# Designs tried in a protein design run: designed miniproteins, single chains. Part 79

Each design is a single chain, and the fold is of that chain. pLDDT is the mean over its residues in the fold that is shown.

## One batch from the design tools (miniprotein)

Design m2754
Fold by ESMFold2-Fast:
Structure m2754 (fold): chain A 62 residues (1-62)
Amino acid sequence: MSADELGDLLEEVGRLLTPEQLGRIFGSLFNYGHSAARETVESLPLSPEAREAALRLVEAMG
C-alpha cells in the first residue's frame, strides 16, 4: 500500500475510533501480529463502519 493510501486510512480510523481503541489494536499488531490485531478489533465495541476500517488498517500494515 502507498503512504498516501495508508495516511487516508489512518485519518478514517482516527475519526471512527478512540485513541485507546487504536492503541490496543496497534499494540496487538506490533506485539502479537495480524491474527491478534484482528481479534482485538472484533472484541471492541465498534460500529460496523469502524470495524471495517480498523480491519482494513490491520490488513494494510502487513
Scores: mean pLDDT 79

Design m2755
Fold by ESMFold2-Fast:
Structure m2755 (fold): chain A 90 residues (1-90)
Amino acid sequence: SRTNALLQEARAWWERAGVPEEERRVALAVLLLEAARLARERGLELGPSGEAAVERARRIVAEHEDLLSPEARAQVEALLAALRADLEAE
């Protein structure tokens, strides 16, 4: 799954950048929500586990988006741009 690969890459990048664990959790939730939106726009089904993950991510973002640093947000935007480019290339 490309979404899973993207999330693993994001975790590794943010860990190396020294982003706090709490901010990483929120950043990953934002990334997952946007990646799920892009998948739905392409007609891809998330399945029950994917839908459950999206609901958990929405809750995290709604309650904790204020913890997301500008640097972590920029990283999320960069990863989403890369995902869009990959989806357009296919």
Scores: mean pLDDT 68

Design m2756
Fold by ESMFold2-Fast:
Structure m2756 (fold): chain A 92 residues (1-92)
Amino acid sequence: MIEVPVLPDIVGMSKEELLERMREAKRHLESILPELDELQRKVALKALEIIDEALANAEELSLREIRHAYVLVGSSLGMIQIHLSVKRLAEE
């Protein structure tokens, strides 16, 4: 079963904690990328792009901007997980 990374609740997290969680999600996404279909890969690549931009510009970005990136990544991961679940149900 393909396990999509889940980002924990953002409440009370520091900028450094948000960035570390996004780094963990990136490593997990890269490991499952070959198992994803074309649509799922497209969403995953966009999530990776957001993570890479946040990590590359971490010193210049505010906590609010990092939080925004984290929410966008979480939404993308949720979309992949829903699509995988729907595909699994359709092939049962």
Scores: mean pLDDT 81

Design m2757
Fold by ESMFold2-Fast:
Structure m2757 (fold): chain A 61 residues (1-61)
Amino acid sequence: LSEVLQEARERALEMLKAGESEEEVIERLAKWIQERTGLSEAAARYLAEEAVRAAKKELEE
């Protein structure tokens, strides 16, 4: 799980840098996390939102 979260953060950063909207990135990451982990859509979406939040903080640096 921790490995998936790290990869999710890296993917979020790349997608945000590519100009995708925060909402689009969250939806794409949630789907990817769900496929990798088998978590519910709600749980995967929560993790995607956290990954995007972390990536946005890195972009502001």
Scores: mean pLDDT 80

Design m2758
Fold by ESMFold2-Fast:
Structure m2758 (fold): chain A 91 residues (1-91)
Amino acid sequence: SAEEKAAMRALAALISEVLGVPEPAEEDLPAFLERVVEELKAFVEKHEEEARELLERLRAELGLPRNEAEAFAKQLALLREMLKLYLEAKK
């Protein structure tokens, strides 16, 4: 759907910005996102405590979403912070 494609582009743009890598071509977008998700899952499994603390902090800060737009914004904020933590660990 158009909404799904927009969400995928927004996610790729956020990841590209935070990690300092070029945005993928539209044809490579699914593979790019799948690779990032796989790497973040492995990172979270290895760094459970840091991931838990980050989730608890953001849950307290953002509260419960009131609608779908707020839920999406909350997920993007979480992704941004997880990517920052991932990048810091790679240094």
Scores: mean pLDDT 72

Design m2759
Fold by ESMFold2-Fast:
Structure m2759 (fold): chain A 94 residues (1-94)
Amino acid sequence: MVEVTLKDQTVQASETVTVTVEVRGPPEVVLKVTFHLSEGKDITKVFQLEESAKVTATVSVPLSARVTKVTAEAIPRDDGNTVFAKKTATITHL
């Protein structure tokens, strides 16, 4: 079984949003971390994991946009249609 841990966050207005994702499970998973923006296209960062890991993902966003939520998906390396685990966190701006 694969487990993904991602927590809701409150951030002060900033050009940078950082989240920490913890993944537990077998090796050979791909972690996709998608930052959902209020304006423009979502930003996705992809990590290939050999073992259980804590991953820090950081994005810079223009001042006109806010990160509204972050989605972390753990998927098998050779099957992009299967998601082992998915977690969504809400980002609240002060």
Scores: mean pLDDT 74

Design m2760
Fold by ESMFold2-Fast:
Structure m2760 (fold): chain A 68 residues (1-68)
Amino acid sequence: SSEVEEALEEARRALEAGRADEALVILGQLKTKYPWEELLKAAREFAERAGSALLRALIERYVGPPPA
């Protein structure tokens, strides 16, 4: 979905601007709308394509492992 990629790009731009709080809000909203595994897969692929180490690190630390 283009919505997820658009939101992830917005989160990346917020991080580059030093606004990690805005990036966390965006990721939190995505987490409520999409299954965790689907969100992590999309976010990881986006971060790799965009070359954003900051976004990758934030996603890994923020969303944690999938529920058992």
Scores: mean pLDDT 74

Design m2761
Fold by ESMFold2-Fast:
Structure m2761 (fold): chain A 100 residues (1-100)
Amino acid sequence: MKSDEEIAIEIVKEFVEGLNEIYLEYEKGKLSKEEFLERVEELLEKTLEEAKKIKDPEILKKLLDFVKKALDSLIERYPELKEKLEELRKKTEKELEELI
């Protein structure tokens, strides 16, 4: 059985890889703004589902902090998407905090 720390590392890796793929496709003009936001939301939902496997509240808090910082970086890069990205950030924060 994998430790909560090992599970969290795998979740972070999959999140970063997924986010980088979405970012590159958007920068190449392969995704509309709506499609970009939909894919970010789907990635966050997947991350939340995987986070339910973690039982250590300190590890969950670190995962939450990491995800929030990643979303804050997206908001800084794409201020035109700020409103929707802030909604996703708030929703993700609430759902992850409810797991703690």
Scores: mean pLDDT 83

Design m2762
Fold by ESMFold2-Fast:
Structure m2762 (fold): chain A 99 residues (1-99)
Amino acid sequence: MVERLRELAEEIRKLTKDPEIIEAAERLVEAVEAGDVRAAGEAVRRLEELLSKEKDPEVREKLRELIATGTEAMGLLAGLSREEAEAYGAALRRRLEAA
C-alpha cells in the first residue's frame, strides 16, 4: 500500500510542478506511513479540492488513483478488511469520475 502511494506521488511530481499538489501527495504518504488516519483524511480532502481545480487530464487521472488508494489505506488502518477497504476506494474513484 505505502509503496503504491509513493509511486503515485512520484508520478505526479513528474507530471506537475504545482507545489500544493506535490505537498498534499507527500502529506498523504507520510500520514499513511505514520498510521495517522486523521492526517490521511485531511490530505485526501486537500487532494480532492486540488483535483476539482486541475485541468490536465493526466494529472487528474493520477490524483484520482492517489485519492482512491489513500482512502483504501485509511480503511485498512481503521480496521476494515482488504476487500472492504478496496470497495471503499473503488466507490470513491467512481464518485470522482462522475464529477
Scores: mean pLDDT 80

Design m2763
Fold by ESMFold2-Fast:
Parts: structure tokens; C-alpha cells; sequence
Structure m2763 (fold): chain A 69 residues (1-69)
């Protein structure tokens, strides 16, 4: 299974969410990164993109990894 389009969508959504949170003055901590992942998941789910289910799986895996850290 080729995850490249799903990873690109997930990475783009996450980068946007992180940028928005930093612009809002949020600290660079695990809580802010978890919020960025949650925002990225909402954006991906709302996009209607055909690869959104795969991109959501990528974001869920990233969130689980961060929570385990």
C-alpha cells in the first residue's frame, strides 16, 4: 500500500496546525503537539479528500507515538 499521498496530506495539515499554534503563542511542549495533531485530524476529516482515511491513520499513529514518549 502506497502511503505517500496520505503522509503528504497528514504532514501538510500537521505543519499548518503547528504553525497556527506557534503564531498564537502556544509553548513548544507535548500538550501543544497533541493539540496540533487533533487540529490536523479535524482538518483532514473535513477536507473530503479521497486519502483522508489513510491520512487519519498516519496522524493517529503519530499521536500514539507522541503519547508513549
Amino acid sequence: MDLSPARALAASALAKAVSELRAAGRPDDIATHLEALDRAKEAVAASGDPVAPAALAVLDAARATLEAS
Scores: mean pLDDT 80

Design m2764
Fold by ESMFold2-Fast:
Structure m2764 (fold): chain A 58 residues (1-58)
Amino acid sequence: NVLDAAIKAATERVNSIIETLQGEEKKAFIADLRAALAGKTMEEIPETLNRLVEEYLA
């Protein structure tokens, strides 16, 4: 399933970032993740996660 593979790949990128973060920065990133995913459909999840990764790396 292409969608499941995309979600897995995006989730792995997000988890890699979370693993490097500590304290307040980690809490802020997780809060942003929860807010960004609120109200999203399954089809929107990989794009939403990839956007958060892109914004973090910018």
Scores: mean pLDDT 81

Design m2765
Fold by ESMFold2-Fast:
Structure m2765 (fold): chain A 80 residues (1-80)
Amino acid sequence: SLEDLIAELEAGIAEAEEYRKTASPEDQKILDRAIETARKLLEEAQKSKDPQKQRFLLETAIGVLALTLAVLRVFDEKEA
C-alpha cells in the first residue's frame, strides 16, 4: 500500500540519519543531499492525486536512499 511505502521511506530516512552520526564530513554531505532529495520526493508524492505517480515517487525516494547507503558502505570497506 502507499502507507507501507511511506513507512518504508521514513525508515530509510531514519537509517540514513543514523549512519550520518558516525560518517565522515564528506559522507555527511552526500547523505544530506540524499535525505533532502527523499524528503522532496515524499512531499511531491503527498501533493499528487495520482496513485501511480505517488508510488513512483515513493519507490524512487526509497531507491535513492538505499543506493546511497550501499555505495557509501562499499567505499567504507575499501578505505578501511
Scores: mean pLDDT 84

Design m2766
Fold by ESMFold2-Fast:
Structure m2766 (fold): chain A 79 residues (1-79)
Amino acid sequence: EKLKSLLEGGKFDEAENLILTLPEEEKAEAYGLLAEAYLKAGQLDLALKAAEEAEKLDPVKALGVISRITMELIKSILS
């Protein structure tokens, strides 16, 4: 899948442009993948924003990534 390849390569601008062209049903999963990629890159603010977009489209699919972002934010205070 092209989106996964772009995210693995750190090509976030291209990935975001691709997501904007997708149908709403595919956007939920795509924003979830974008949020996971930003989380792995340490960009917590961008990861949260992408997860919020995914949650608006499909709350159930967004639960896992939102939980992980919240844990990382808490951990950054406790470290």
Scores: mean pLDDT 77

Design m2767
Fold by ESMFold2-Fast:
Structure m2767 (fold): chain A 111 residues (1-111)
Amino acid sequence: MSTEEIVDELVDRMVEALEADDWPGLLKAAIDGFRKFLAEHPDATVEEIIDFVNRVLEKIAERVSDPEKIRRAAEALETALFLILYFENWPLSDIQKVLDALRDKVDELLA
């Protein structure tokens, strides 16, 4: 599966969950999508993970104009990223770089 196919599938699932106000569904979509990305890219760098999550969030922002929904999508991505990277024994400094980049992208999209 291409990275673009994983991004598009994840965006579709997250947008559906956001429109349904389904937080468990939103979180599950984020977890499943990020796991798929890592399965296809087991040697992914911090920079490649940042690119992936930024692309997901940008595409969500193109389909969802509500700032609260964009923030909820970011919260689900942050939670999924922290849980997966922490349990995969990534350095906390690298996890923090990914989370900081995601927060910066949210601020950019909502400016």
Scores: mean pLDDT 87

Design m2768
Fold by ESMFold2-Fast:
Structure m2768 (fold): chain A 59 residues (1-59)
Amino acid sequence: ILTPEELSSKKDIIDGKEADAIVTFNTGHTIRVDNDSLTEYLLKNKTDPLDGKSIDVPS
């Protein structure tokens, strides 16, 4: 179970770390990401981590 601090924190859904950026995909999903997850996962794979569909990376 998440602590109250974790529950209210901005969490990256890829690596579970705190993240400041919010991105919305053309799939309709909105997620929080840190810069490492953006660079290492989203820019390389160009895939929505929630459903595996292709995305346009937000600029």
Scores: mean pLDDT 62

Design m2769
Fold by ESMFold2-Fast:
Order: structure tokens, then C-alpha cells, then sequence
Structure m2769 (fold): chain A 74 residues (1-74)
């Protein structure tokens, strides 16, 4: 489904962002975090209300996980 494709795309971007959080610069982290947020917003607007709710729940969990990795790297 379109939702499954969007979830897979965001999961890949989140894993890349987690890697940058551990091993990259603050500048690289902010750049990738902005790209992730833009992608989320652009994809969300192409989905149904029900799919949007599922995407938002998934994204909220991934944002928490990235935040934890980032804090542990400080």
C-alpha cells in the first residue's frame, strides 16, 4: 500500500538519522532531521485521514527513539 511505502521510506531515513546522531556532526544531524520532517509532512498530505493517523503514531515513536539516541551521544 502507499502507507507501507511511506513507512518504509521514513524508517530508512530514521535509521540514517540515528547513525548521524551517534557519529556525525550537529550540522549533519539538523540537516537530516529537517529532511525527515519535510518528507513526513509531504507524504502525510497524500494519505487518507486513517492512514495519516497511523503514520503520525509511527513517526512519534521514531522521533522519541532518535531523541534518546541523540541525548545519549551528548
Amino acid sequence: SKLDEVLAELDKMVEELKEVAKNGSKEEFLKKANELLRTFLQRARTLSAEEQAELEAHFAKQVREVGEVYKESL
Scores: mean pLDDT 86

Design m2770
Fold by ESMFold2-Fast:
Structure m2770 (fold): chain A 65 residues (1-65)
Amino acid sequence: MEEKKRIVDEAVEYAKELMEKGVSPELAIGHAVDLARQMARKLGFSEEEIKEIVDEVVKKVKELF
């Protein structure tokens, strides 16, 4: 559970940094999702868990705008 939260938080922070540098919200979400997928796969999460992580990243990034 803690590792999933860490991945989500890091991906959301990455999206926020990209948007502050002028990247569009849609592209920032895409980059954050890619980062979250890479991190989750390295840690051996299942496809179901990766989907949960990705859905949470998208939800939290959308709350920023």
Scores: mean pLDDT 83

Design m2771
Fold by ESMFold2-Fast:
Order: C-alpha cells, then structure tokens, then sequence
Structure m2771 (fold): chain A 86 residues (1-86)
C-alpha cells in the first residue's frame, strides 16, 4: 500500500543521507508520495520506520509504543514518543 511505498522511500533517503549520496531523486519521490498520500499514511510510515530503528538500537519499549501509535492513528501519542527520541 501507500504506507509501504513511503516506508521504502524513507529508508532509501536515510541510507542515502548516511552515505552522503545525492538526495535529489529520492527527495523528489518522497515529495510525490507525500502529495498523493494521506497525512495518516505518511505518519504511519514514519512511525513504523522509526520503531524499526529503535528496536535495532535495543529500545524495545519505545519501538512498541511507536507501533501502537502508528496502528491506532493517535497523532498526539505519536508526536510525544517521537519527541522523546531527541
């Protein structure tokens, strides 16, 4: 679905940024996906990707809270948990 496409593009953008690769193409894809996607889909994709990173970092509790926020559509909870990550 759109959420999975956004997640894939966000992962590509993050990897490109870490490698200091040219971001113009992936940023263009992200802008097109954002323009054609609902705010809810965009936030779910972002939160799920963030949860995966937190799980890899050993922060299982934070990862679970992020996934719950993404699944419930609770934007307030999602924002609060994301802000806790600095």
Amino acid sequence: SKVEEIKAALKEAEEAAKAKKNLEEVNKRLKELYASSSPEDIQRAYLELLAEEEKKAGREEVAERLREAAESGDLELAREVAEELE
Scores: mean pLDDT 72

Design m2772
Fold by ESMFold2-Fast:
Structure m2772 (fold): chain A 89 residues (1-89)
Amino acid sequence: MVNDEEAEIIAKYLALIDSVAPLSDEELRDMLLAHGVPEERIDEALKLIEEYKKKLEELKKKSEEEYKKWLQEVMKQYNALVDKMLARQ
């Protein structure tokens, strides 16, 4: 089971992926479940994804440099999370 920090990293990553290749709600749910987000927390995670999508679009319009920094940081956090998950058992 993922903690709140891990769920936030997953939400940021999925918001970024959706910005490049739009995902359906069902695809987002499947990806959240695949990342170990429990079904009872999916609706919370979907709301968080929507919030990050809005922030990402605003950031992209105001500052391309800050957008690129945010993208790099999210990918770094996500890769570290994946490594941590693969190291479990």
Scores: mean pLDDT 80

Design m2773
Fold by ESMFold2-Fast:
Structure m2773 (fold): chain A 87 residues (1-87)
Amino acid sequence: SSELEKFKEGIKKLIDNIYKAAQDYNYSDRQVLSMLLQTVRYVYKEAKEHFSEEEVKELLEELLKKIQEYAPSHYDEVKALIEELEK
């Protein structure tokens, strides 16, 4: 849906903004990871209020893909949080 696509673009922008801020302000890897985990919790909470279970999964997969493109080392910890939230 158009709403799902807009939310997906919003997720991409959130991740882009985190990594841009990390570069601009020289954030540590731990600080970036903390911001990513907080963003994942926020995205999950917002998405599940407006989208189906399948759509929420698609949005989280897009978020993971974007993080992997920037920093593969962050992927494992973000994926672990997503798996915990989906229990």
Scores: mean pLDDT 85

Design m2774
Fold by ESMFold2-Fast:
Structure m2774 (fold): chain A 100 residues (1-100)
Amino acid sequence: MDEKRAKEIQERSREIVERVQKHLKDRGERLQVRASYYGAYDLALEDIEKGKEFVEELKKDGGSYVGALAGLARGLAERDVELGEKYLKEAEKAAEEFIK
C-alpha cells in the first residue's frame, strides 16, 4: 500500500471536480459534478463493480461522467492505488476534453 499516492489521488480528484464545476458555472450550466463524484466514491468503497457500472451509465453526460470518474478513482485508491491512478488519469483526460 502507498499512502502518499492514495492521498495524492484524493487531492487531485477533488481538483478535477472543482475545475469542471467552475467551467459549468461560468457557462451558466446546471451543476451535477459533486453528486456524481460522491455517488461513485461511495459505491466504489462498497463494491468496485457497482462503482464502475455507475460511471458507465453516466458516460454520455459530460460533467457528471467526469465527476463520477474522479469519485471512482478516489474510492478505488482505498484498496488498489494503481487502479485508482488509472481512473484518475482517465478523469483528468475527460475533464480536459469536456472543458474545451
Scores: mean pLDDT 81

Design m2775
Fold by ESMFold2-Fast:
Structure m2775 (fold): chain A 66 residues (1-66)
Amino acid sequence: GPLAEFLQEKLGMSEEQAEEVERLVKEVLDRTGDVAAALALPVVQAILSQMSPEEQAEFRALVEGL
């Protein structure tokens, strides 16, 4: 999906790793309806810490669009 494609392009993440991150984010969104809860996932926080401010903004927009 769009989040996994972004992670592959911007961070060089493998397809399997990027799809797993998107799956975990979608599971939190499906359970809570809360983007902030999805962004609070430890794996997501680790990813965001490796990104520029522009990439972080794009990542957040992609999560909101899931």
Scores: mean pLDDT 86

Design m2776
Fold by ESMFold2-Fast:
Structure m2776 (fold): chain A 71 residues (1-71)
Amino acid sequence: MKIDPTKMSFEELKEIIEKQLKKAAEALGLDVPEEKIREIAEKAAKKLQENPELDPSEVLFEAISELIELS
């Protein structure tokens, strides 16, 4: 999936990150509430929108790490 913060809206970034976090949680067998996944995704999307020079993969990895800490 292509993540380009300079070409995507905040809502598109949030939706893509949320989907990736849900897939990661399912693959890892993590029991994390959907509301928490949404909060983490929104935070990551905002970070990418405010700092488009950041590596989207690194931001996603940080979000997945936060997801693991909540399980």
Scores: mean pLDDT 77

Design m2777
Fold by ESMFold2-Fast:
Structure m2777 (fold): chain A 64 residues (1-64)
Amino acid sequence: SAEAEEAAKKAAEALKKEAAMFKKRTGVEIKVTVEPVGDKVKITVEANGKVYTSTLSVEEALSF
């Protein structure tokens, strides 16, 4: 949905900014992928060879 796409963009911007700051402070590279899936937002975080996936509602993603 359009709302999920907008929420995904907002979450992606916030999380990529946090990942960049984390890399600058710790030297650890974090890859963040945010994608709308129907009426939900899926977030995938990859750090040190480990992959973490979370699915958020549009409301939760906008609250980031």
Scores: mean pLDDT 79

Design m2778
Fold by ESMFold2-Fast:
Structure m2778 (fold): chain A 100 residues (1-100)
Amino acid sequence: SSMAKNLKESFEDLEKKVRELLEQENPDTLEAARYLALMVGIADVAITLKLFSREELLEILERIIELAEKVLEKAETEETKQLVEKVLERAKKLKKEVEE
């Protein structure tokens, strides 16, 4: 599906942006958190539209969780921490739903 391919490419581009931010000495963790929120949105849409396999969805959700935990470790503001915690909660909930 061209839609599935486009969403996967968009997800991979956002993942790259988060990883590049995390490599900086003083990372913009709020911007990283915003990219993570978009990544969770892509996962949610992909589940709703049945665009990816269960295995692909689990891999995507695990990558979001991994990156969100790294952003949370580096987050210095309450605003960023709250946004990342919401991303983690949503990603973990979606992962549980996909595993069931």
Scores: mean pLDDT 90

Design m2779
Fold by ESMFold2-Fast:
Structure m2779 (fold): chain A 77 residues (1-77)
Amino acid sequence: MDNIRNSVINGINSPTDEVLQGSSSSIYNQLGGQNFDTNTRNQVIDQISRILQDGRRSGDIDSAIQQIQQIVNDVQS
């Protein structure tokens, strides 16, 4: 939990989309994303990046964490 929160904070505070994409990949790996196929991995990372961009605009870290967790759970279903 704390590691995901730290990665979300780093992503939200990132000055560039490249750094935000790196944070998205880190979050994906921390949520156990290594079990997904390559196509699913790319889709989930893109969705996480969108959530982090929204978090930068709103400043709501808890909402961003909840949305990321829901996306990963939906993909695992």
Scores: mean pLDDT 72

Design m2780
Fold by ESMFold2-Fast:
Structure m2780 (fold): chain A 90 residues (1-90)
Amino acid sequence: ELEKLKEELLSLARSPELKLLIENFLNGDPSKALDESLYPALEAALRSLPEETLREILELFLKIVELKHGSIPEEVKEEAIEEMVREIKA
């Protein structure tokens, strides 16, 4: 369950910055994944990904958040993914 989602996320990571984001996220504090020190490198790494791959990564992130922090409504997850994709690819 959780371990499979972690493995899928890491397999989609193409850069050290994205792997670092995933590791920080997976260690139980999503807020640390968006630390100021990580944000510029992360943004560049995410922009380099194909849109489909970016969506897959974001879907897996939200599934892990659900497992650790409680249920997120499906509509909220879908809206968050679309918003993040638009922001990152803008």
Scores: mean pLDDT 66

Design m2781
Fold by ESMFold2-Fast:
Structure m2781 (fold): chain A 78 residues (1-78)
Amino acid sequence: TPLQEGAKAALPAVKKAKSAEEAAEIVRESLLKAGVSEEGAESLAETLSKLSLEQAQQFVEALAEGDLGKALDIVGEA
């Protein structure tokens, strides 16, 4: 899916991110390039920016693996 492809492409840069805000910007850009809607990409980036850096990295990893349940659990705990 565009969501999974975007997350997978973003993951190496997200692992090197120094803040949740930086991770959010990386993910937003990658999702847009993968074909996710502007609204969907912005919504996910906003959610990521409110997480800790560790939670944001774990969330993107779960999406890249296609584990939507794990991704939702991470967001639900924040």
Scores: mean pLDDT 81

Design m2782
Fold by ESMFold2-Fast:
Structure m2782 (fold): chain A 76 residues (1-76)
Amino acid sequence: APSPAEQMRALIAESRARLEALFAQRDFAGALQVAEETLAQLNAILQAAQTPEVKALVDEFLAWAQEMLAAMVAAA
């Protein structure tokens, strides 16, 4: 069975692809909904496996998402 960190990496990769597509379409409302859904799923994995590596993956994803959103707002 995949580890919690492997499950989280797979979820992050899938969510990044979805968010990148929505960002390209300038669908900010859709991107926010996908980000919220992804955060709920990441939190579920984190609550089941509170390891430093899993927390670091969540923090890295959040930092990336915030940076991407800020760059898009600045470019709009």
Scores: mean pLDDT 79

Design m2783
Fold by ESMFold2-Fast:
Structure m2783 (fold): chain A 65 residues (1-65)
Amino acid sequence: MSPEEIARRVGEAVAAGDSAAARAAVEEALKQGATPETLREAMLIAQRRGDAGAAAGLWDALQSL
């Protein structure tokens, strides 16, 4: 799963108020071979797009690893 796809899925879940879906998106990315570095890239993409919710969700996921 690409950093862009991770940022999109986490952003959608956060916008819906669905923390379980946000967590599931991160877990699926890791299952598909994403690394903590891939998640960090996704967070930077979210930040550059102004998606504060996605960036915060990805930061929380990185702290939980």
Scores: mean pLDDT 82

Design m2784
Fold by ESMFold2-Fast:
Structure m2784 (fold): chain A 56 residues (1-56)
Amino acid sequence: SAGEIAAALVKAVSGVEVSPEVAADPEKLQEALRAAGVPVSLEEARTLVESAAAMA
């Protein structure tokens, strides 16, 4: 699924593990990454989710 691909990309790029549900939602993904100390904008989180969806 797109969320599974997004979660794998997040782990590969940032080292942060997130659930597929969180990785499929740009707002939740941004919140989780910022909480883990990775500063991302909402646009960056949205782009990551869109990139994963394009690969699914």
Scores: mean pLDDT 79

Design m2785
Fold by ESMFold2-Fast:
Structure m2785 (fold): chain A 64 residues (1-64)
Amino acid sequence: MPLSDEEFLKRVEEALGRKLSETEKVNALTAYRYAQSQGRSAEEAVKIGVDAVKNTRKAEEVLK
């Protein structure tokens, strides 16, 4: 398999320099699965996951 869910989440956390919330993990994994279905590389999937986490954080901050 290209990347495990755990390895992918660790790479996203390293890219952001912080731990992910449970909601951010779910959204990052959803983005990763979508990126893989599109035939994207692991590096591209990590970037997409980072963007999904940033969007989740912004939505949580606005909607709370």
Scores: mean pLDDT 75

Design m2786
Fold by ESMFold2-Fast:
Structure m2786 (fold): chain A 82 residues (1-82)
Amino acid sequence: SEAEKKREERKKKLREELIEWAKKLKEKAEKEGVSVMEIIEEELKKAGVEMTEVHKEVAEAIEKGKLEEAAEILMRAIESAG
């Protein structure tokens, strides 16, 4: 169906965007000589958001170079949030 095809395309696009975000975050961490965890913690503090276990798992996956795994963790969190 059209609705299923559109859902599939949106999921693929979101996954690609999250992988790019994770890659950029890892590059920023390496360039600044800080951990991915520290960058995420600072951005969350600026946004007034508390760091959750999901954020920590994402940071660890990115630090290990598992960018696709980091994207999958985020996608699951987004789906669980509604």
Scores: mean pLDDT 80

Design m2787
Fold by ESMFold2-Fast:
Structure m2787 (fold): chain A 68 residues (1-68)
Amino acid sequence: MTPEQIEEIARLLEEYATDPSISREEVIARIKEIAPSLSDEEIEELIDLALTDPEAAERKLLELYLRS
C-alpha cells in the first residue's frame, strides 16, 4: 500500500467512528476500492479497532503498510 492509501483509509475510519449516517457496508466498499489487496477480514478488523481503540487501528494500518 502507498502512504496516500493509508491516509485515505485512516480518514474514512475516523469519519465512520464520528458520523452515524455512514454505513459499515459503504466503508468496507470504499476501503476495498482504495486498497484491493486487503482481505474482508482485515478491513472488518480495522473498522472494529477504529470504533474501540483508534490507536490500535493506526498501528494495524502501519502493520498492513509494512506487509505490502
Scores: mean pLDDT 80

Design m2788
Fold by ESMFold2-Fast:
Structure m2788 (fold): chain A 88 residues (1-88)
Amino acid sequence: TTLEVELEGVAVGEVARAVIREKGVLPVSVEEAKKYVEDLKKAAAEAVGLETDEAVVLKAEVVKAEVRPDGNGAYVELEIRIEFVLKA
C-alpha cells in the first residue's frame, strides 16, 4: 500500500488540516477490507474531541472509500480529512 499525507495551516494555535490518502492491494478478502473501512469510519468518529499533549482533533471524516477485488486480495482506496489545532 501507498500512504500519502498533505498538510495545510500548520501553525500553533491555528486550525490545521490533513488529508491522508491510502491506496493499494491488501492481502485480505474483500469482506475483511470492507470491515477495515468500517473500523476506520468508527475510529474517525471517535477521534473527534481527542486531545493529546500536541493537538486537539476537531473533525475527522472518511471522505472516500473504495474496495474491490484484486486477484487473491482486495484493492483499497481511501481519503481521510482531519482538522486539528496544534498546541504550543
Scores: mean pLDDT 77

Design m2789
Fold by ESMFold2-Fast:
Structure m2789 (fold): chain A 68 residues (1-68)
Amino acid sequence: SDLEIQIKASEYAKEKLEEEVREASEEARKQPTQEERLEAKLPVQVKVNKVTNEVYELLKAGKEPPKI
């Protein structure tokens, strides 16, 4: 199903970018305001979304993404 493909793509992206997400979260914690904390996370969130979309298209086409 489409939902299963979406979940698999999302899980792959999170695993691939786990370290970058962790580092961005640590940098965000150093920011004094909630707005600045969200801004610090935006670049990595854009990367996660991009990888998720790329993997989603691959899986939908019956292809497997490279192993992490």
Scores: mean pLDDT 84

